# Ledger of designs, part 47: designed miniproteins, single chains, continued (2)

Each design is a single chain, and the fold is of that chain. pLDDT is the mean over its residues in the fold that is shown.

## One batch from the design tools (miniprotein)

Design m5713
Fold by ESMFold2-Fast:
Structure m5713 (fold): chain A 78 residues (1-78)
Amino acid sequence: SAEAEEYYQKGLEAYRQGDIATAIEYFKKAIEIDPNYKKALEAYYKLLQELGVDDEPPTTPAGKELYEELLKAKKKLE
């Protein structure tokens, strides 16, 4: 989705500038628009891991499902 890609790119710009909170917000929006947008999911997941922040999954049902799968994979590797 073009909209998901746009939010993803905004998230990357914020992250590059050190605005991590803004980056998380944009990656969440990208995932809400396209729950299957792997780049945004991976970036969001990495930010949660890097910051050690216990944050909520994406608000869409499909996004929540994919986020839960990422969390389960993380727990198996830890």
Scores: mean pLDDT 68

Design m5714
Fold by ESMFold2-Fast:
Structure m5714 (fold): chain A 109 residues (1-109)
Amino acid sequence: SEKIRQEKLELIEELIEAGLYKSAEKLKEELKKEMDPEEQEELEKKVKEWKKKAEEEEKKFKKELEEIAKKDPEKAKELERKRIAELIGRVLREIGDVIQAELDARRAQ
């Protein structure tokens, strides 16, 4: 199903943004089994781009946290907890979307 494939791609992206690189890699390798060589190359390119973006955003966030922590360590901890909760929430939502797409495909053929 194209919809299941699309939801799995979105889940890979959110896993990468959350820093869950091992989970993202596992899902990527499973998804590649359903792809031709050209589609596999495009997926590898997208994953590399998503990882680069995630690393740049992580570095920026850590720098901001360090500056805040110098003035208010508790505020820095709260901000870090809020970000982790947001990232986990996005991953859980995308997992739900994949499950829903598989259930819909089971019903629709």
Scores: mean pLDDT 86

Design m5715
Fold by ESMFold2-Fast:
Structure m5715 (fold): chain A 70 residues (1-70)
Amino acid sequence: AAQKVLDKLKARRDELVAELARELGISREEARRIVDLVLAAYEAALAGDEAAKQAALAEAAALVEEALKR
């Protein structure tokens, strides 16, 4: 189940990047960084690496917070 969710998110990555860039008013490069961090957190969770998951989620959250301050 979890691997299929990750596969679907990866298949929609470019769509998610474009949508996030539009909603936050940031570049596609910045949006891609955030999306890739969320995907990395999901992959770390599937591997049982809680430290890597939390680190990736914290970095993604910080990037979103900085975008919202602009």
Scores: mean pLDDT 82

Design m5716
Fold by ESMFold2-Fast:
Structure m5716 (fold): chain A 97 residues (1-97)
Amino acid sequence: MAKIEDLKAEAVSATTIKVTFKLVSDKPGKYKVIVEVYDAATGKLVGKDSIWVEAGKTAEITITGVTPNSTYIVKVKVFNEKGELVDEAETTVTVTA
């Protein structure tokens, strides 16, 4: 099974979050990874993107459209070739002005 390790989210500007993680798997190949950013106060989805990540590699993705002085929940979801969720991890980030 694929697993997310070393998930980190950083506010790199007032409107931008950088998400970094390592994808570990016993099966070689690429996995579809969806990154979702939720407002921690409301639970509302504010940003989403998807990438293909090769097993054993570190991935980096930038999400724009966040608001300063807010806390966000960053969810990273990994899907296998059948489209089934095989792992998820979450972290939080606070965007300051």
Scores: mean pLDDT 83

Design m5717
Fold by ESMFold2-Fast:
Order: structure tokens, then sequence, then C-alpha cells
Structure m5717 (fold): chain A 70 residues (1-70)
């Protein structure tokens, strides 16, 4: 497989993780506003979203490296 094809796979995975993080942040805010979750649960959801964004960032960086080598 070409480096560009591998970079494409990494970018798609990164996008998926970003979308999950955005979804968690939105859900956390909505549930918190409606009083359906505790402060602890809210912070836990935000922390999970942060981890997903960090993983996505790592994949974006790897994809950029592959594209520079291609």
Amino acid sequence: SSLREEARRLLLRAIGLELRAIGLEFEAELLKKKGLISEEEYQEMLEEARRLREEARRLYEEADRLLEEA
C-alpha cells in the first residue's frame, strides 16, 4: 500500500475520534444543564473527550509525517 493510502486510514480514524469527542462534550453539557448527571460524571465525560482528542491529534501528526514522506 502507498504511504498516501495509510495516511488516509489514519486521518479517517482521527476524524472518528474527534467526532466521538465532540459528541461526548455535547452530551455532557446537555445532561449537566438538564440536571441529569452529577458534577463528577460531567467531569469524567469531559476527561474522556480530552483523551479521545489527544489520540486523534497523535493520529493527525502521524498522517502528516506519512504525507511528507510520500
Scores: mean pLDDT 89

Design m5718
Fold by ESMFold2-Fast:
Structure m5718 (fold): chain A 95 residues (1-95)
Amino acid sequence: SKSFEEIEKRLLELAEKAKKLGLDEVSELLEKAAKLVKTDIEKAIELVQKALELAKKEGAPMELIVEIGIQEGLLRMILAVEKIAADPSLYSVLE
């Protein structure tokens, strides 16, 4: 999917920005997430969430925090759509 390629590219761009700011662990988590977007979306979400929490804890610029959060939200939306497509009964439990 084109959406997966765009998210992968954006996560790698955010990883580079984090690295330039000295946020090496945030960068590594985002790079790992990017590699897993197409193959293990649930693990990719977990890694992006860890990167987001670490970025907040380390006092990263708000723009970086917001952008990481947007990518987490997009991945969660894709996962929700895929789960509904696999089992439509799950629609009743999603807000």
Scores: mean pLDDT 84

Design m5719
Fold by ESMFold2-Fast:
Structure m5719 (fold): chain A 78 residues (1-78)
Amino acid sequence: MEEAEKLLDEGQRAYARGDYEKSVELFEKAVELFEKAGNYYLASVAYQMLADAYYRLGDEEKAQEWAKKAEEWTKKFN
């Protein structure tokens, strides 16, 4: 859990520096850990961060996909 939260923090720092490709990598790892832990709330947060990072990379399709996934997980699992 603590490791996945650290990945979110590191991803946000990369995002703030404009390292969007690095932020995507870090957020994807955080998603994997939260999904394995069954933490649907934090997984949805990580999905939203991925959506923001993809939007910054100019990939609107992937950005919308991750944003929709964040909403669906929040609705299905709390």
Scores: mean pLDDT 80

Design m5720
Fold by ESMFold2-Fast:
Structure m5720 (fold): chain A 86 residues (1-86)
Amino acid sequence: SEAERRARIAALVGEAVGLVLEWMRAHGDDDPALRERLREVVLLAGEYVATGDPAAARRLLALVRELAARFPELKPLADALEAELA
């Protein structure tokens, strides 16, 4: 159902935010550009949780895919999120 799909997307978004917040705490002072990209993940995640807008989820997916090149632990989350948005 659509409600079940939204719940799965929200869970994946929550996992991505958890990892991103840990990396911001660990590396935020070392790379201001990375810190700003990680902040964008948190803001887009909040927008998706508030609105359920698939456009926000797709923007988040694109950003998570970009970050997965540097942080491989995000790749399974990006793959799962892409499957839910197909």
Scores: mean pLDDT 81

Design m5721
Fold by ESMFold2-Fast:
Structure m5721 (fold): chain A 55 residues (1-55)
Amino acid sequence: SDEELAKLKAEIDALSDRLNAAVEAGMPREEVDALRQELQAKAKEYIALLEKKNA
C-alpha cells in the first residue's frame, strides 16, 4: 500500500541519516557495517513493494 511505501521510505531516510552520522563520528566498522546492511535490507523491501504495486 502507499502507507507501507511511505513508512519504508521514512525508515530508509532515518537509517541513511544515522549511517552518515555514525561515519562522521568515527563509529567502529562493525556498527557502520550493521547500519549499511539494515539500510540495504529496507531498500530491498521498498523495491519489492514497488514491483508488486506496478504488477
Scores: mean pLDDT 83

Design m5722
Fold by ESMFold2-Fast:
Structure m5722 (fold): chain A 70 residues (1-70)
Amino acid sequence: MELAKKAIEEIKKNKVKSVERDANGNVRITLEDTGKTITVPAEYAPEVMKAAAEANGKDALDALRRLAKS
């Protein structure tokens, strides 16, 4: 819960540069403005992805769409 909340807050403050999923299902979100990478456990990924799609523009939405197909 807390990790997802912190990731959502960072996404709202910064534009998402990229979203990647690792072999364990964890989601890595790289922020465009800071270059900071936030790792979200697989169990919280849906909440974070939903918030990123809501807060950010087309680039974040396209990245989340590709991730969702996996």
Scores: mean pLDDT 68

Design m5723
Fold by ESMFold2-Fast:
Structure m5723 (fold): chain A 80 residues (1-80)
Amino acid sequence: SMEELEKEKEELIEKVAKLVKDYWRALFTGDREKADKYLEEIAKLLGISREEARALVDQVLDDFVLKGKSIKEAIEELLK
């Protein structure tokens, strides 16, 4: 049903949001290896390239900082 698809979408958005936050934390602490691993996990989860995952997390940061969107809201809009 559409309700089941919406629940799966919400769970996916929550998983991506957690990985985005973990990615940013790894970058802020200088842990490049962990940051790269989190990007790979996002790419695998969404079925996109690592380069596309990097573009996605960069857009999420811009939407969060410049547009005042929550991380989850930014991800939801970008996954349309």
Scores: mean pLDDT 84

Design m5724
Fold by ESMFold2-Fast:
Structure m5724 (fold): chain A 86 residues (1-86)
Amino acid sequence: SPALEEIRRRTLERLAGARTREEVVALVEETLKELRERGVSIGDVAALAAEVVNYLRDVLKASQETLDAVLELISAHLEELRAAEA
Protein backbone atom coordinates (compact mmCIF):
# COMPACT_ATOMS: atom_id res chain seq x y z
CA SER A 1 0.00 0.00 0.00
CA PRO A 2 1.17 3.61 -0.50
CA ALA A 3 0.89 4.23 3.26
CA LEU A 4 3.09 1.22 4.09
CA GLU A 5 5.74 2.31 1.54
CA GLU A 6 5.78 5.87 2.97
CA ILE A 7 6.11 4.57 6.57
CA ARG A 8 8.93 2.25 5.42
CA ARG A 9 10.83 5.04 3.62
CA ARG A 10 10.40 7.55 6.48
CA THR A 11 11.44 4.96 9.11
CA LEU A 12 14.67 4.00 7.31
CA GLU A 13 15.53 7.70 6.73
CA ARG A 14 14.95 8.55 10.42
CA LEU A 15 16.97 5.52 11.58
CA ALA A 16 19.92 6.67 9.43
CA GLY A 17 19.84 10.00 11.34
CA ALA A 18 19.55 8.47 14.84
CA ARG A 19 22.56 9.09 17.11
CA THR A 20 21.74 6.98 20.21
CA ARG A 21 20.31 3.55 21.07
CA GLU A 22 17.45 5.35 22.83
CA GLU A 23 16.60 7.28 19.61
CA VAL A 24 16.65 4.03 17.57
CA VAL A 25 14.38 2.21 20.05
CA ALA A 26 11.96 5.18 20.19
CA LEU A 27 11.77 5.35 16.36
CA VAL A 28 11.06 1.60 16.08
CA GLU A 29 8.39 1.82 18.82
CA GLU A 30 6.77 4.84 17.08
CA THR A 31 6.79 3.00 13.73
CA LEU A 32 5.21 -0.17 15.21
CA LYS A 33 2.50 1.97 16.87
CA GLU A 34 1.74 3.77 13.56
CA LEU A 35 1.50 0.42 11.70
CA ARG A 36 -1.00 -0.82 14.33
CA GLU A 37 -3.07 2.41 14.13
CA ARG A 38 -3.21 2.10 10.31
CA GLY A 39 -4.37 -1.53 10.54
CA VAL A 40 -1.35 -3.00 8.73
CA SER A 41 -1.42 -6.84 8.62
CA ILE A 42 0.78 -8.84 11.00
CA GLY A 43 2.60 -10.31 7.98
CA ASP A 44 3.47 -6.83 6.61
CA VAL A 45 4.48 -5.62 10.11
CA ALA A 46 6.79 -8.67 10.49
CA ALA A 47 8.28 -8.11 7.01
CA LEU A 48 9.01 -4.40 7.70
CA ALA A 49 10.40 -5.28 11.16
CA ALA A 50 12.81 -7.82 9.56
CA GLU A 51 13.88 -5.16 7.03
CA VAL A 52 14.50 -2.63 9.85
CA VAL A 53 16.66 -5.17 11.76
CA ASN A 54 18.64 -6.01 8.58
CA TYR A 55 19.12 -2.28 7.83
CA LEU A 56 20.36 -1.55 11.37
CA ARG A 57 22.74 -4.55 11.32
CA ASP A 58 24.07 -4.50 7.74
CA VAL A 59 23.90 -0.83 6.65
CA LEU A 60 24.08 1.22 9.89
CA LYS A 61 26.22 -1.41 11.70
CA ALA A 62 24.38 -0.91 14.97
CA SER A 63 25.80 -2.37 18.20
CA GLN A 64 24.62 -5.77 19.47
CA GLU A 65 22.98 -3.96 22.44
CA THR A 66 20.90 -1.80 20.05
CA LEU A 67 19.95 -4.85 17.93
CA ASP A 68 18.94 -6.84 21.03
CA ALA A 69 16.76 -3.96 22.32
CA VAL A 70 15.04 -3.59 18.91
CA LEU A 71 14.50 -7.37 18.57
CA GLU A 72 12.95 -7.54 22.07
CA LEU A 73 10.60 -4.63 21.24
CA ILE A 74 9.57 -6.21 17.89
CA SER A 75 9.01 -9.64 19.48
CA ALA A 76 6.79 -8.17 22.23
CA HIS A 77 4.78 -6.12 19.70
CA LEU A 78 4.21 -9.09 17.35
CA GLU A 79 3.08 -11.26 20.30
CA GLU A 80 0.54 -8.56 21.29
CA LEU A 81 -0.77 -8.39 17.69
CA ARG A 82 -1.13 -12.20 17.50
CA ALA A 83 -2.91 -12.30 20.88
CA ALA A 84 -5.37 -9.62 19.67
CA GLU A 85 -6.34 -11.88 16.71
CA ALA A 86 -6.95 -14.92 18.96
Scores: mean pLDDT 86

Design m5725
Fold by ESMFold2-Fast:
Structure m5725 (fold): chain A 74 residues (1-74)
Amino acid sequence: SELSPLERVRRMLEAAERLAAEGVPASFIRALVTHEMRKYFPEEEDLIARLAAARSVEEVLAILRERLERLEAE
């Protein structure tokens, strides 16, 4: 509610990048990001499904970057 959709996704990306750099397993990063996306954007069903199906940290980060770019484009 206090954060814009853009800022919330940006913070998710930054958190995922930090956790990846610290060696946190992809399964934990995926679960965290999927949970946050479901919590704040429950109507983004396709995006949530893509995140839940991600096989690597790189795929999670790519999905978040794509979403951020779309939000920046309005």
Scores: mean pLDDT 86

Design m5726
Fold by ESMFold2-Fast:
Structure m5726 (fold): chain A 76 residues (1-76)
Amino acid sequence: SMEEEEARQAILEAARAFSDAIGLGISKGRELADEVTQLAIDGAKRVAASTTPRQRKEAAEEFLAEARALEERIRA
């Protein structure tokens, strides 16, 4: 469905953004790298716990939003 396609794209974008944020965190110190990694795990768990296409889309979009906010915070 369109919702599953949107969820898939959001998950892929979030995974890329978290991968980049983890890399930046590692360069800035262990504590930040650990925080970024934990946020990525928690976001992925919420997506995995979603039981309907709508819930999965909403969780995936939230996951992407968290990844983007984290990138902005790390670059500050």
Scores: mean pLDDT 77

Design m5727
Fold by ESMFold2-Fast:
Structure m5727 (fold): chain A 78 residues (1-78)
Amino acid sequence: VSEEELEEEVNEALGLIYAWLARKFLEQGKTEEALEFARKVAELLPEERAREVLRELAELAERQGYRELAEALRRLLE
């Protein structure tokens, strides 16, 4: 395994951990922390996978009444 391949695997694993943290913070009403980790997801995961995760988080935020967070998450998809 090359260093480049290891970096990709590490970034993907870290991105998934940050996705989980974003969801947990959102469930706790910690909208600022949720958005911070969602931005890290957008940076670390491949675009298609990041888009899926961010869309799920935006839908969850909207269902919980965090409209501003849902809008911010949707902007990260653009």
Scores: mean pLDDT 81

Design m5728
Fold by ESMFold2-Fast:
Parts: structure tokens; sequence; C-alpha cells
Structure m5728 (fold): chain A 55 residues (1-55)
């Protein structure tokens, strides 16, 4: 189904975002708070995008 495809795609994108921010924090731990806020916003946007596509 299209919903299943969108869900799987979103899960893969989330995994990529997690990996990206883990690397950023490891390279620049002094910016951890900024990266966590940015990560939360990216995850929120991804969830909103998925909800919009499923509607």
Amino acid sequence: SEELKLTIETMRRLADIVSEYVEKVKKEPEKREEYLEEYDERVKELKEELEKKLS
C-alpha cells in the first residue's frame, strides 16, 4: 500500500537523521544543545510531512 511505502521511507529518513546528528555531536560536543534542538525540529517536520501525505 502507499501508506506502507510512505511509512518505510519515513523510517529510513529518520534513521539517516539520527546518524547525521550523532556524528555532529561527536565532532562538536560543545554544540550539543543546539544540535538536539535542531534534531527535535527535524523530527517534528518529518512527522508533520508524513501526516500530511497520509491525509
Scores: mean pLDDT 84

Design m5729
Fold by ESMFold2-Fast:
Structure m5729 (fold): chain A 95 residues (1-95)
Amino acid sequence: SIKDKAIELAKEYLEKNPNIKQVYVFIVPLEKGAEAIKEISRILEEEGIDYFFDVAVIDGKLVILVFTKQELSDEVREKLKEIAEKYGGEYFVVK
């Protein structure tokens, strides 16, 4: 599944980057990817979170991997989940 491939990709990043403890993963329709990225970035910036992200296209979907130095609060995680739901996508955490 796309989710299994996204989990494998996230685990590769964790193996190569021992300072990263978890990855926040979004799987969204490719045509909604730019809007999803923009909203994710806006929320993280508004909350003062230090982050970076990478993207991959897998089986016609956009996989967005979000890396943070600090663990995200429940409030921020809820906002991110709402973005995934808004764009007809999935949100989950890999560690």
Scores: mean pLDDT 84

Design m5730
Fold by ESMFold2-Fast:
Structure m5730 (fold): chain A 71 residues (1-71)
Amino acid sequence: MIDEAEVTLALGEMYYALGKIAEKQGRFDEAVKLYEKALELFREARRLGHPEADEFIEQVEKDLKEVKEKL
């Protein structure tokens, strides 16, 4: 059985990791896009009842705010 919540969380984690890499490389426009995609996926994982999603949402929102201040 495909666990939609687990798959959605894993996709969010991948986009979040890519966003952090982009931010460290100074690619702030790309980092914003990747963080926004990660945030959408983590919010979906939360809707599906994944307990770890709330922590990831908080982390991404903080990182996204910091990156947007650099644009």
Scores: mean pLDDT 84

Design m5731
Fold by ESMFold2-Fast:
Structure m5731 (fold): chain A 64 residues (1-64)
Amino acid sequence: SIEQEIVQKKIFYGFFQISADSSRLLAERSKNPELKQQLLEDAKRLEEIAKELKEEIEKLEKEL
């Protein structure tokens, strides 16, 4: 059902947000420039996935 799909996407949204925040925190603490850059790129990718999930959730909620 649409309601079950919304719940599942909200769970994934939370996981990707936490993962992005963790990568940013590790980047902030890193003294290695290459590692810092990689972690920031990982965070941006995870943030983009979370943003897409949020947009999909909002679209599905309008169909209820």
Scores: mean pLDDT 88

Design m5732
Fold by ESMFold2-Fast:
Structure m5732 (fold): chain A 73 residues (1-73)
Amino acid sequence: LEGMRLVVYKDGKVIYVSQQELSLEQIKRLTASLPPGYKAGLVSKEMAETLKEGDRVKVVGYTEEGFPLLEKA
């Protein structure tokens, strides 16, 4: 997950973008603790720098670990 950033989203809208790269363990823990309706996915560092709260995201694939890969919708 080198260079990736975590995005928390709800109803296809960005709620939070991580400012730092998270470990696989940190991503798993955060995902497990999300409230109902909240989802987590990953974006590149470059994409993370352009994302803002309220932006629309879509799933474009999955990592080897099964985490959603996101892009701007």
Scores: mean pLDDT 81

Design m5733
Fold by ESMFold2-Fast:
Structure m5733 (fold): chain A 115 residues (1-115)
Amino acid sequence: DEIEKYEERIKKDPNDYKAYLNLGNVLFEQGKLEEAKEYYEKAIELAKKAGDKRGLALALFNLGEVLEAQGKLEEAKEKYEEAIKIFEELKEELSFMELQILEGAQARLKRLKEL
């Protein structure tokens, strides 16, 4: 069970923002939007404390996705804009996967602005 795996990681290290991020992802896939949101918000807080700009941008993007799924479109736009800003600051250092996330955030933001 993926949930148990990430819960065990959190018990051993309450500052493991990647475990919070992954648990949020599992909950989002299950349609548990409010629970996913809480875990993404915790991942954002911990990534900021760790100084992990890449992790922060990823967590902000994922929070944007859950807010969009909840119909909170203005809040979703704000989170996508924050994630894009951080990814653009890191542009030369981004992996292929992170570049794809940046493109996804830009596409979603453009779509939301056209509505």
Scores: mean pLDDT 87

Design m5734
Fold by ESMFold2-Fast:
Structure m5734 (fold): chain A 89 residues (1-89)
Amino acid sequence: MTLEELASAILDVVRELHARDPEEAGRLMGLMARGVVEGDEEAWEEFRRTVAELLEQRGRPDLAEWVRRMTPEELVEGLRLADSGEPDL
């Protein structure tokens, strides 16, 4: 399993959440931004917890376990890889 696959799974979860509950999806994205940009550990922990719970509900406890230990830097790198397919370096 790659960081790209993990980031894609997280994006799928957020996309599905946005389709059924755009307010909750917006809240989740706000937690991600605060955790990544501001270094807010509480926001980052809540983001990881929520995403892990959603992944478990989808039958992916393996990804949920990875998300619980994921750093903000790993998420940013995974999202960049999923978006471009190849980094600049």
Scores: mean pLDDT 78

Design m5736
Fold by ESMFold2-Fast:
Structure m5736 (fold): chain A 65 residues (1-65)
Amino acid sequence: SLTGELALGLARMIGSVYGTIESVEYEGDTLRVTIKKTDPELDEETKALLEKAAKNLGLKLEIID
């Protein structure tokens, strides 16, 4: 299954957007990413787009600040 590789790719994209990832957990269909924000204005729209992308990949995305 490509789901694990896609989850890691999505986590890397999240890190690129928010600047810093503190931790990543991937278990089953859930990707949980703990971040430090570099641009708070981008957060709401970016979260919505990333959650939609994750859902299209069959993943549940949890972003923790």
Scores: mean pLDDT 72

Design m5737
Fold by ESMFold2-Fast:
Structure m5737 (fold): chain A 83 residues (1-83)
Amino acid sequence: MKEAEAYREIARLLAKAQKAFHEGNVDEGLRYIREALELGAKTGLSVLQIAARGAISAGENHGEEVRERAQKIADEILAEYEK
């Protein structure tokens, strides 16, 4: 149940990120991406990996720069989790 709650909250954060990117608020969208990834890291590696895929997908429709910045945040948090 707690893991399912984390997945639901990550989905909500990624939806907020997509809305922010659509509205042209890149910095706010990337903040939601970071929150989703940090929640994933707190929950476990499998949840973090799903959050990372969602983060990259959320950025993908808003241009290469947004996608690359979302991927960089995902890569940074994944690297910190592995240390």
Scores: mean pLDDT 81

Design m5738
Fold by ESMFold2-Fast:
Structure m5738 (fold): chain A 66 residues (1-66)
Amino acid sequence: SAAEKGAAGAAAGAAAGSGAGALTGVYEQFRNDGPKGGLAAGEAAIAAATTEEARRAAQWGMDRVK
């Protein structure tokens, strides 16, 4: 699904340690599937995050898409 694709993208950015990548993925999925998509992408990014920067960016993005 589009939500699964968006969540995978956000998770890939977070796994690479990129706060910007994680945040971008969350917002892209918010645009595609609304708040539900953004929250799912943020959760995936937090789980995949390899840096504190990426984790914090994902959490910030989730708060902003509510």
Scores: mean pLDDT 74

Design m5739
Fold by ESMFold2-Fast:
Structure m5739 (fold): chain A 55 residues (1-55)
Amino acid sequence: KIEELKKKVVEAMEKAVEAFKKYRQTGDPEYREELLKAMEEVSKAFRELQKALEE
């Protein structure tokens, strides 16, 4: 359970890094939105992991 949640956090962070690289290279607002979405996914995954550890 906890290992699966940790994996989700890592995967979300990888997506955020990739979106950030694309945004830095192009400055395209589409990649900025993709970055913001990926950061939101990281926050959600981290929150789920934190709740599981505190339960």
Scores: mean pLDDT 79

Design m5740
Fold by ESMFold2-Fast:
Structure m5740 (fold): chain A 52 residues (1-52)
Amino acid sequence: MAEAEARVRALWAEAGKTPDPRLVAALADALVADPSAEGEVRTVIAGTDLGA
């Protein structure tokens, strides 16, 4: 879990956005279930707005 959360937070930082802690947890769970889902994680992060 901690490694997946760190990866999701890194992807959020790469996108230049503020991480949403609820989405970080959900996306970390998705990466644990399917490590190849990183593309989907990036798509979700790209869809988030600043201050959401």
Scores: mean pLDDT 73

Design m5742
Fold by ESMFold2-Fast:
Structure m5742 (fold): chain A 60 residues (1-60)
Amino acid sequence: SEVEKLILERYDEKSKTIILRESEVASLGISLEEIAKNYVIPMVKSGKIPLPFSFAVVAD
């Protein structure tokens, strides 16, 4: 999944935060809530990532 790939690339290990850019969120066409529920939680359950502490969106 393109969304899963982005999450893996944007996971910051030091802060345990998923850091996304505004343009990346816009290009996905889905909300941060949907990203968390439909991608992040399943990825945690499958062991692909540790449970993130928070989500951050930063300017490009």
Scores: mean pLDDT 76

Design m5743
Fold by ESMFold2-Fast:
Structure m5743 (fold): chain A 76 residues (1-76)
Amino acid sequence: TATLAEPLARFMVREVREGEADSKAKKLSIEEWAKAFKEFADALGLSDETTLAALEIVAEEIPEVGRPLLEAYKKL
C-alpha cells in the first residue's frame, strides 16, 4: 500500500526545493535526482508502488520539476 507515499513525497519536495534554493551549490540534474531517490527507496526496501505514488504527489506540488522527475524515474 501507499501508506508512506505522503511522508516520502514531502521529504522529496524539501530536498529538491533546498537544492534549488542553494543555486551556488552543486546542482543535481533531474536524472541525478531520479537515481538518488531510486537508490534511497531501494535501500529502505520501499515498493515501486509507494515510490511512484510519492513521485505523483511531488509532480502535483512542484510540477515544473516533479513531472520530469517522475518520467525520469519511470525510465530507470
Scores: mean pLDDT 73

Design m5744
Fold by ESMFold2-Fast:
Structure m5744 (fold): chain A 70 residues (1-70)
Amino acid sequence: SEMDKQRNQAEMLIGAVDTSLAMMRYLDIKNKSLLEKMIEIAEEALKLAENDPELKKKIEELLKELKDML
């Protein structure tokens, strides 16, 4: 279904952001431009997750975490 495709796309995008954030923390590096791009990707994932309340909440929590790092 279209909803399943949107959810799968959102999960793919958030997975990429989660992995990037984990690598930044593991390597003890911080880059403002990378954080800003990760925020943009997470905001796109949030739009795709409109019909999945649990995924939406997870993305909103990740966005707060990313914005707190700026």
Scores: mean pLDDT 86

Design m5745
Fold by ESMFold2-Fast:
Structure m5745 (fold): chain A 62 residues (1-62)
Amino acid sequence: DENIDKLLEGAENNDAELALEALKKLGATDPELAQEIAIIANEGVANGDYEKAKEEIKKLLS
């Protein structure tokens, strides 16, 4: 998913605008959902587990 890739790119580059734009495109408008997705993205970047982060985010958006 292109928007999940952009979210992870934003987290990796500390680009808050890119990350927020990606969250909006994913429909994560609820503050609680947006925060959980952001935590997963940041942990995925920190641990290098991009594939796991993408899978977890997809589950939250289902």
Scores: mean pLDDT 78

Design m5746
Fold by ESMFold2-Fast:
Structure m5746 (fold): chain A 59 residues (1-59)
Amino acid sequence: SSEKEKLLEEAERISARLAILEGPEAGQALFDEVKALVEAGDLEKARELIERAKERLES
């Protein structure tokens, strides 16, 4: 679905930025967790993880 695709695109962008600041393992872990939640249909938790990661990047 378009919502799942948008969440995965945003997760890819945020995880790439997180990888620069905290290392590639941290970025990969975020992307893997978001992808697992999206595949499970838990789009709300996926969105929450992305938003928490954004807060870490902005502070």
Scores: mean pLDDT 83

Design m5747
Fold by ESMFold2-Fast:
Structure m5747 (fold): chain A 118 residues (1-118)
Amino acid sequence: MVTLTESGGGTFKEGSSVTLSAKFSGVTGPFKYSWWRQAPGEPRQEIASIDYYTGETSYADSVKGRFTISYDPANSTLYLNMSNLEKSDTATYYAQVVALTEKGGVTYEGPGTELTVV
C-alpha cells in the first residue's frame, strides 16, 4: 500500500517563502514526481515535475523562477520550495507520483494541502 503525507501548508504573507513536502512510502517503480494545484476559480494544473531517473525538472510558466521542485530519495520526500509568494498562489496543492506497472502508469496522489497567501 502506498502512503503519502503532505505538510507545509497554511496561511502566509505575500513575498514570503515556504516549502511544501510530501513523504512517500511503499512506492514501487516510481517514474515521475509532481506538484499539482487547484486555485479558486481555475482548472487543476501541474505546476512542477521531476523525473525520478534523470532528475530533469519541468515548471508551469506561472511559477518558473519562483518555485523549485526536488526529491530526496534518502528520505523518500518530494519538496516544493516556493519563493516570493503572491496572492495568485492561493490554492490546494497535491503531491503526485506516477509508478510504472505491467498495465502502464499508476498514479498516486496526496489528499491536498491548502495554502493561502494574504
Scores: mean pLDDT 85

Design m5748
Fold by ESMFold2-Fast:
Formats: C-alpha cells, sequence, structure tokens
Structure m5748 (fold): chain A 81 residues (1-81)
C-alpha cells in the first residue's frame, strides 16, 4: 500500500538522522546523497519538506527537529488510512 511505502521512507529518513546524530562530520556527505535520491523518488510534499530540512540541517537541534517531524508525519499518515 502507499501508506506502507511512505512509512518505509520515513523509517529510512529516521535512520539517516540517527547516523548524523552519531557522527555528523563523517556521515553528512553520505546522508546528503541518500536524501537527494529519496527526493527524486518521492511525490509526497510532506516527505519532501522533511528531506529538504534534513539536507539543510547543521546542528543537533535541527536534527532532533527533523526526527520530531518524522514522528508527527507517521501519526498523521496512520490516522489518514
Amino acid sequence: SELEKKLEILDKISKLVEKLLEDFESKKEEVNKEVEELLKNTEDERIKEILEKLLKAETKEELLEVQMEIGVLEVELAVES
């Protein structure tokens, strides 16, 4: 289902945030490439907004904001289904 696909994408994004929280400097280039690939393959505007925020994130606080927005969107998608 489309819901399952979107939740899988959000889980992937959450794991990318976790990589950056553990080692921002060494992982940022790798994560940015994966984010750019996800942006090319997603049509959901809410997921795109989260991906663009992650691409621009430079601080731990901004990364935690992205993680929070992922959680909010997961709940929104679950109640829309």
Scores: mean pLDDT 85

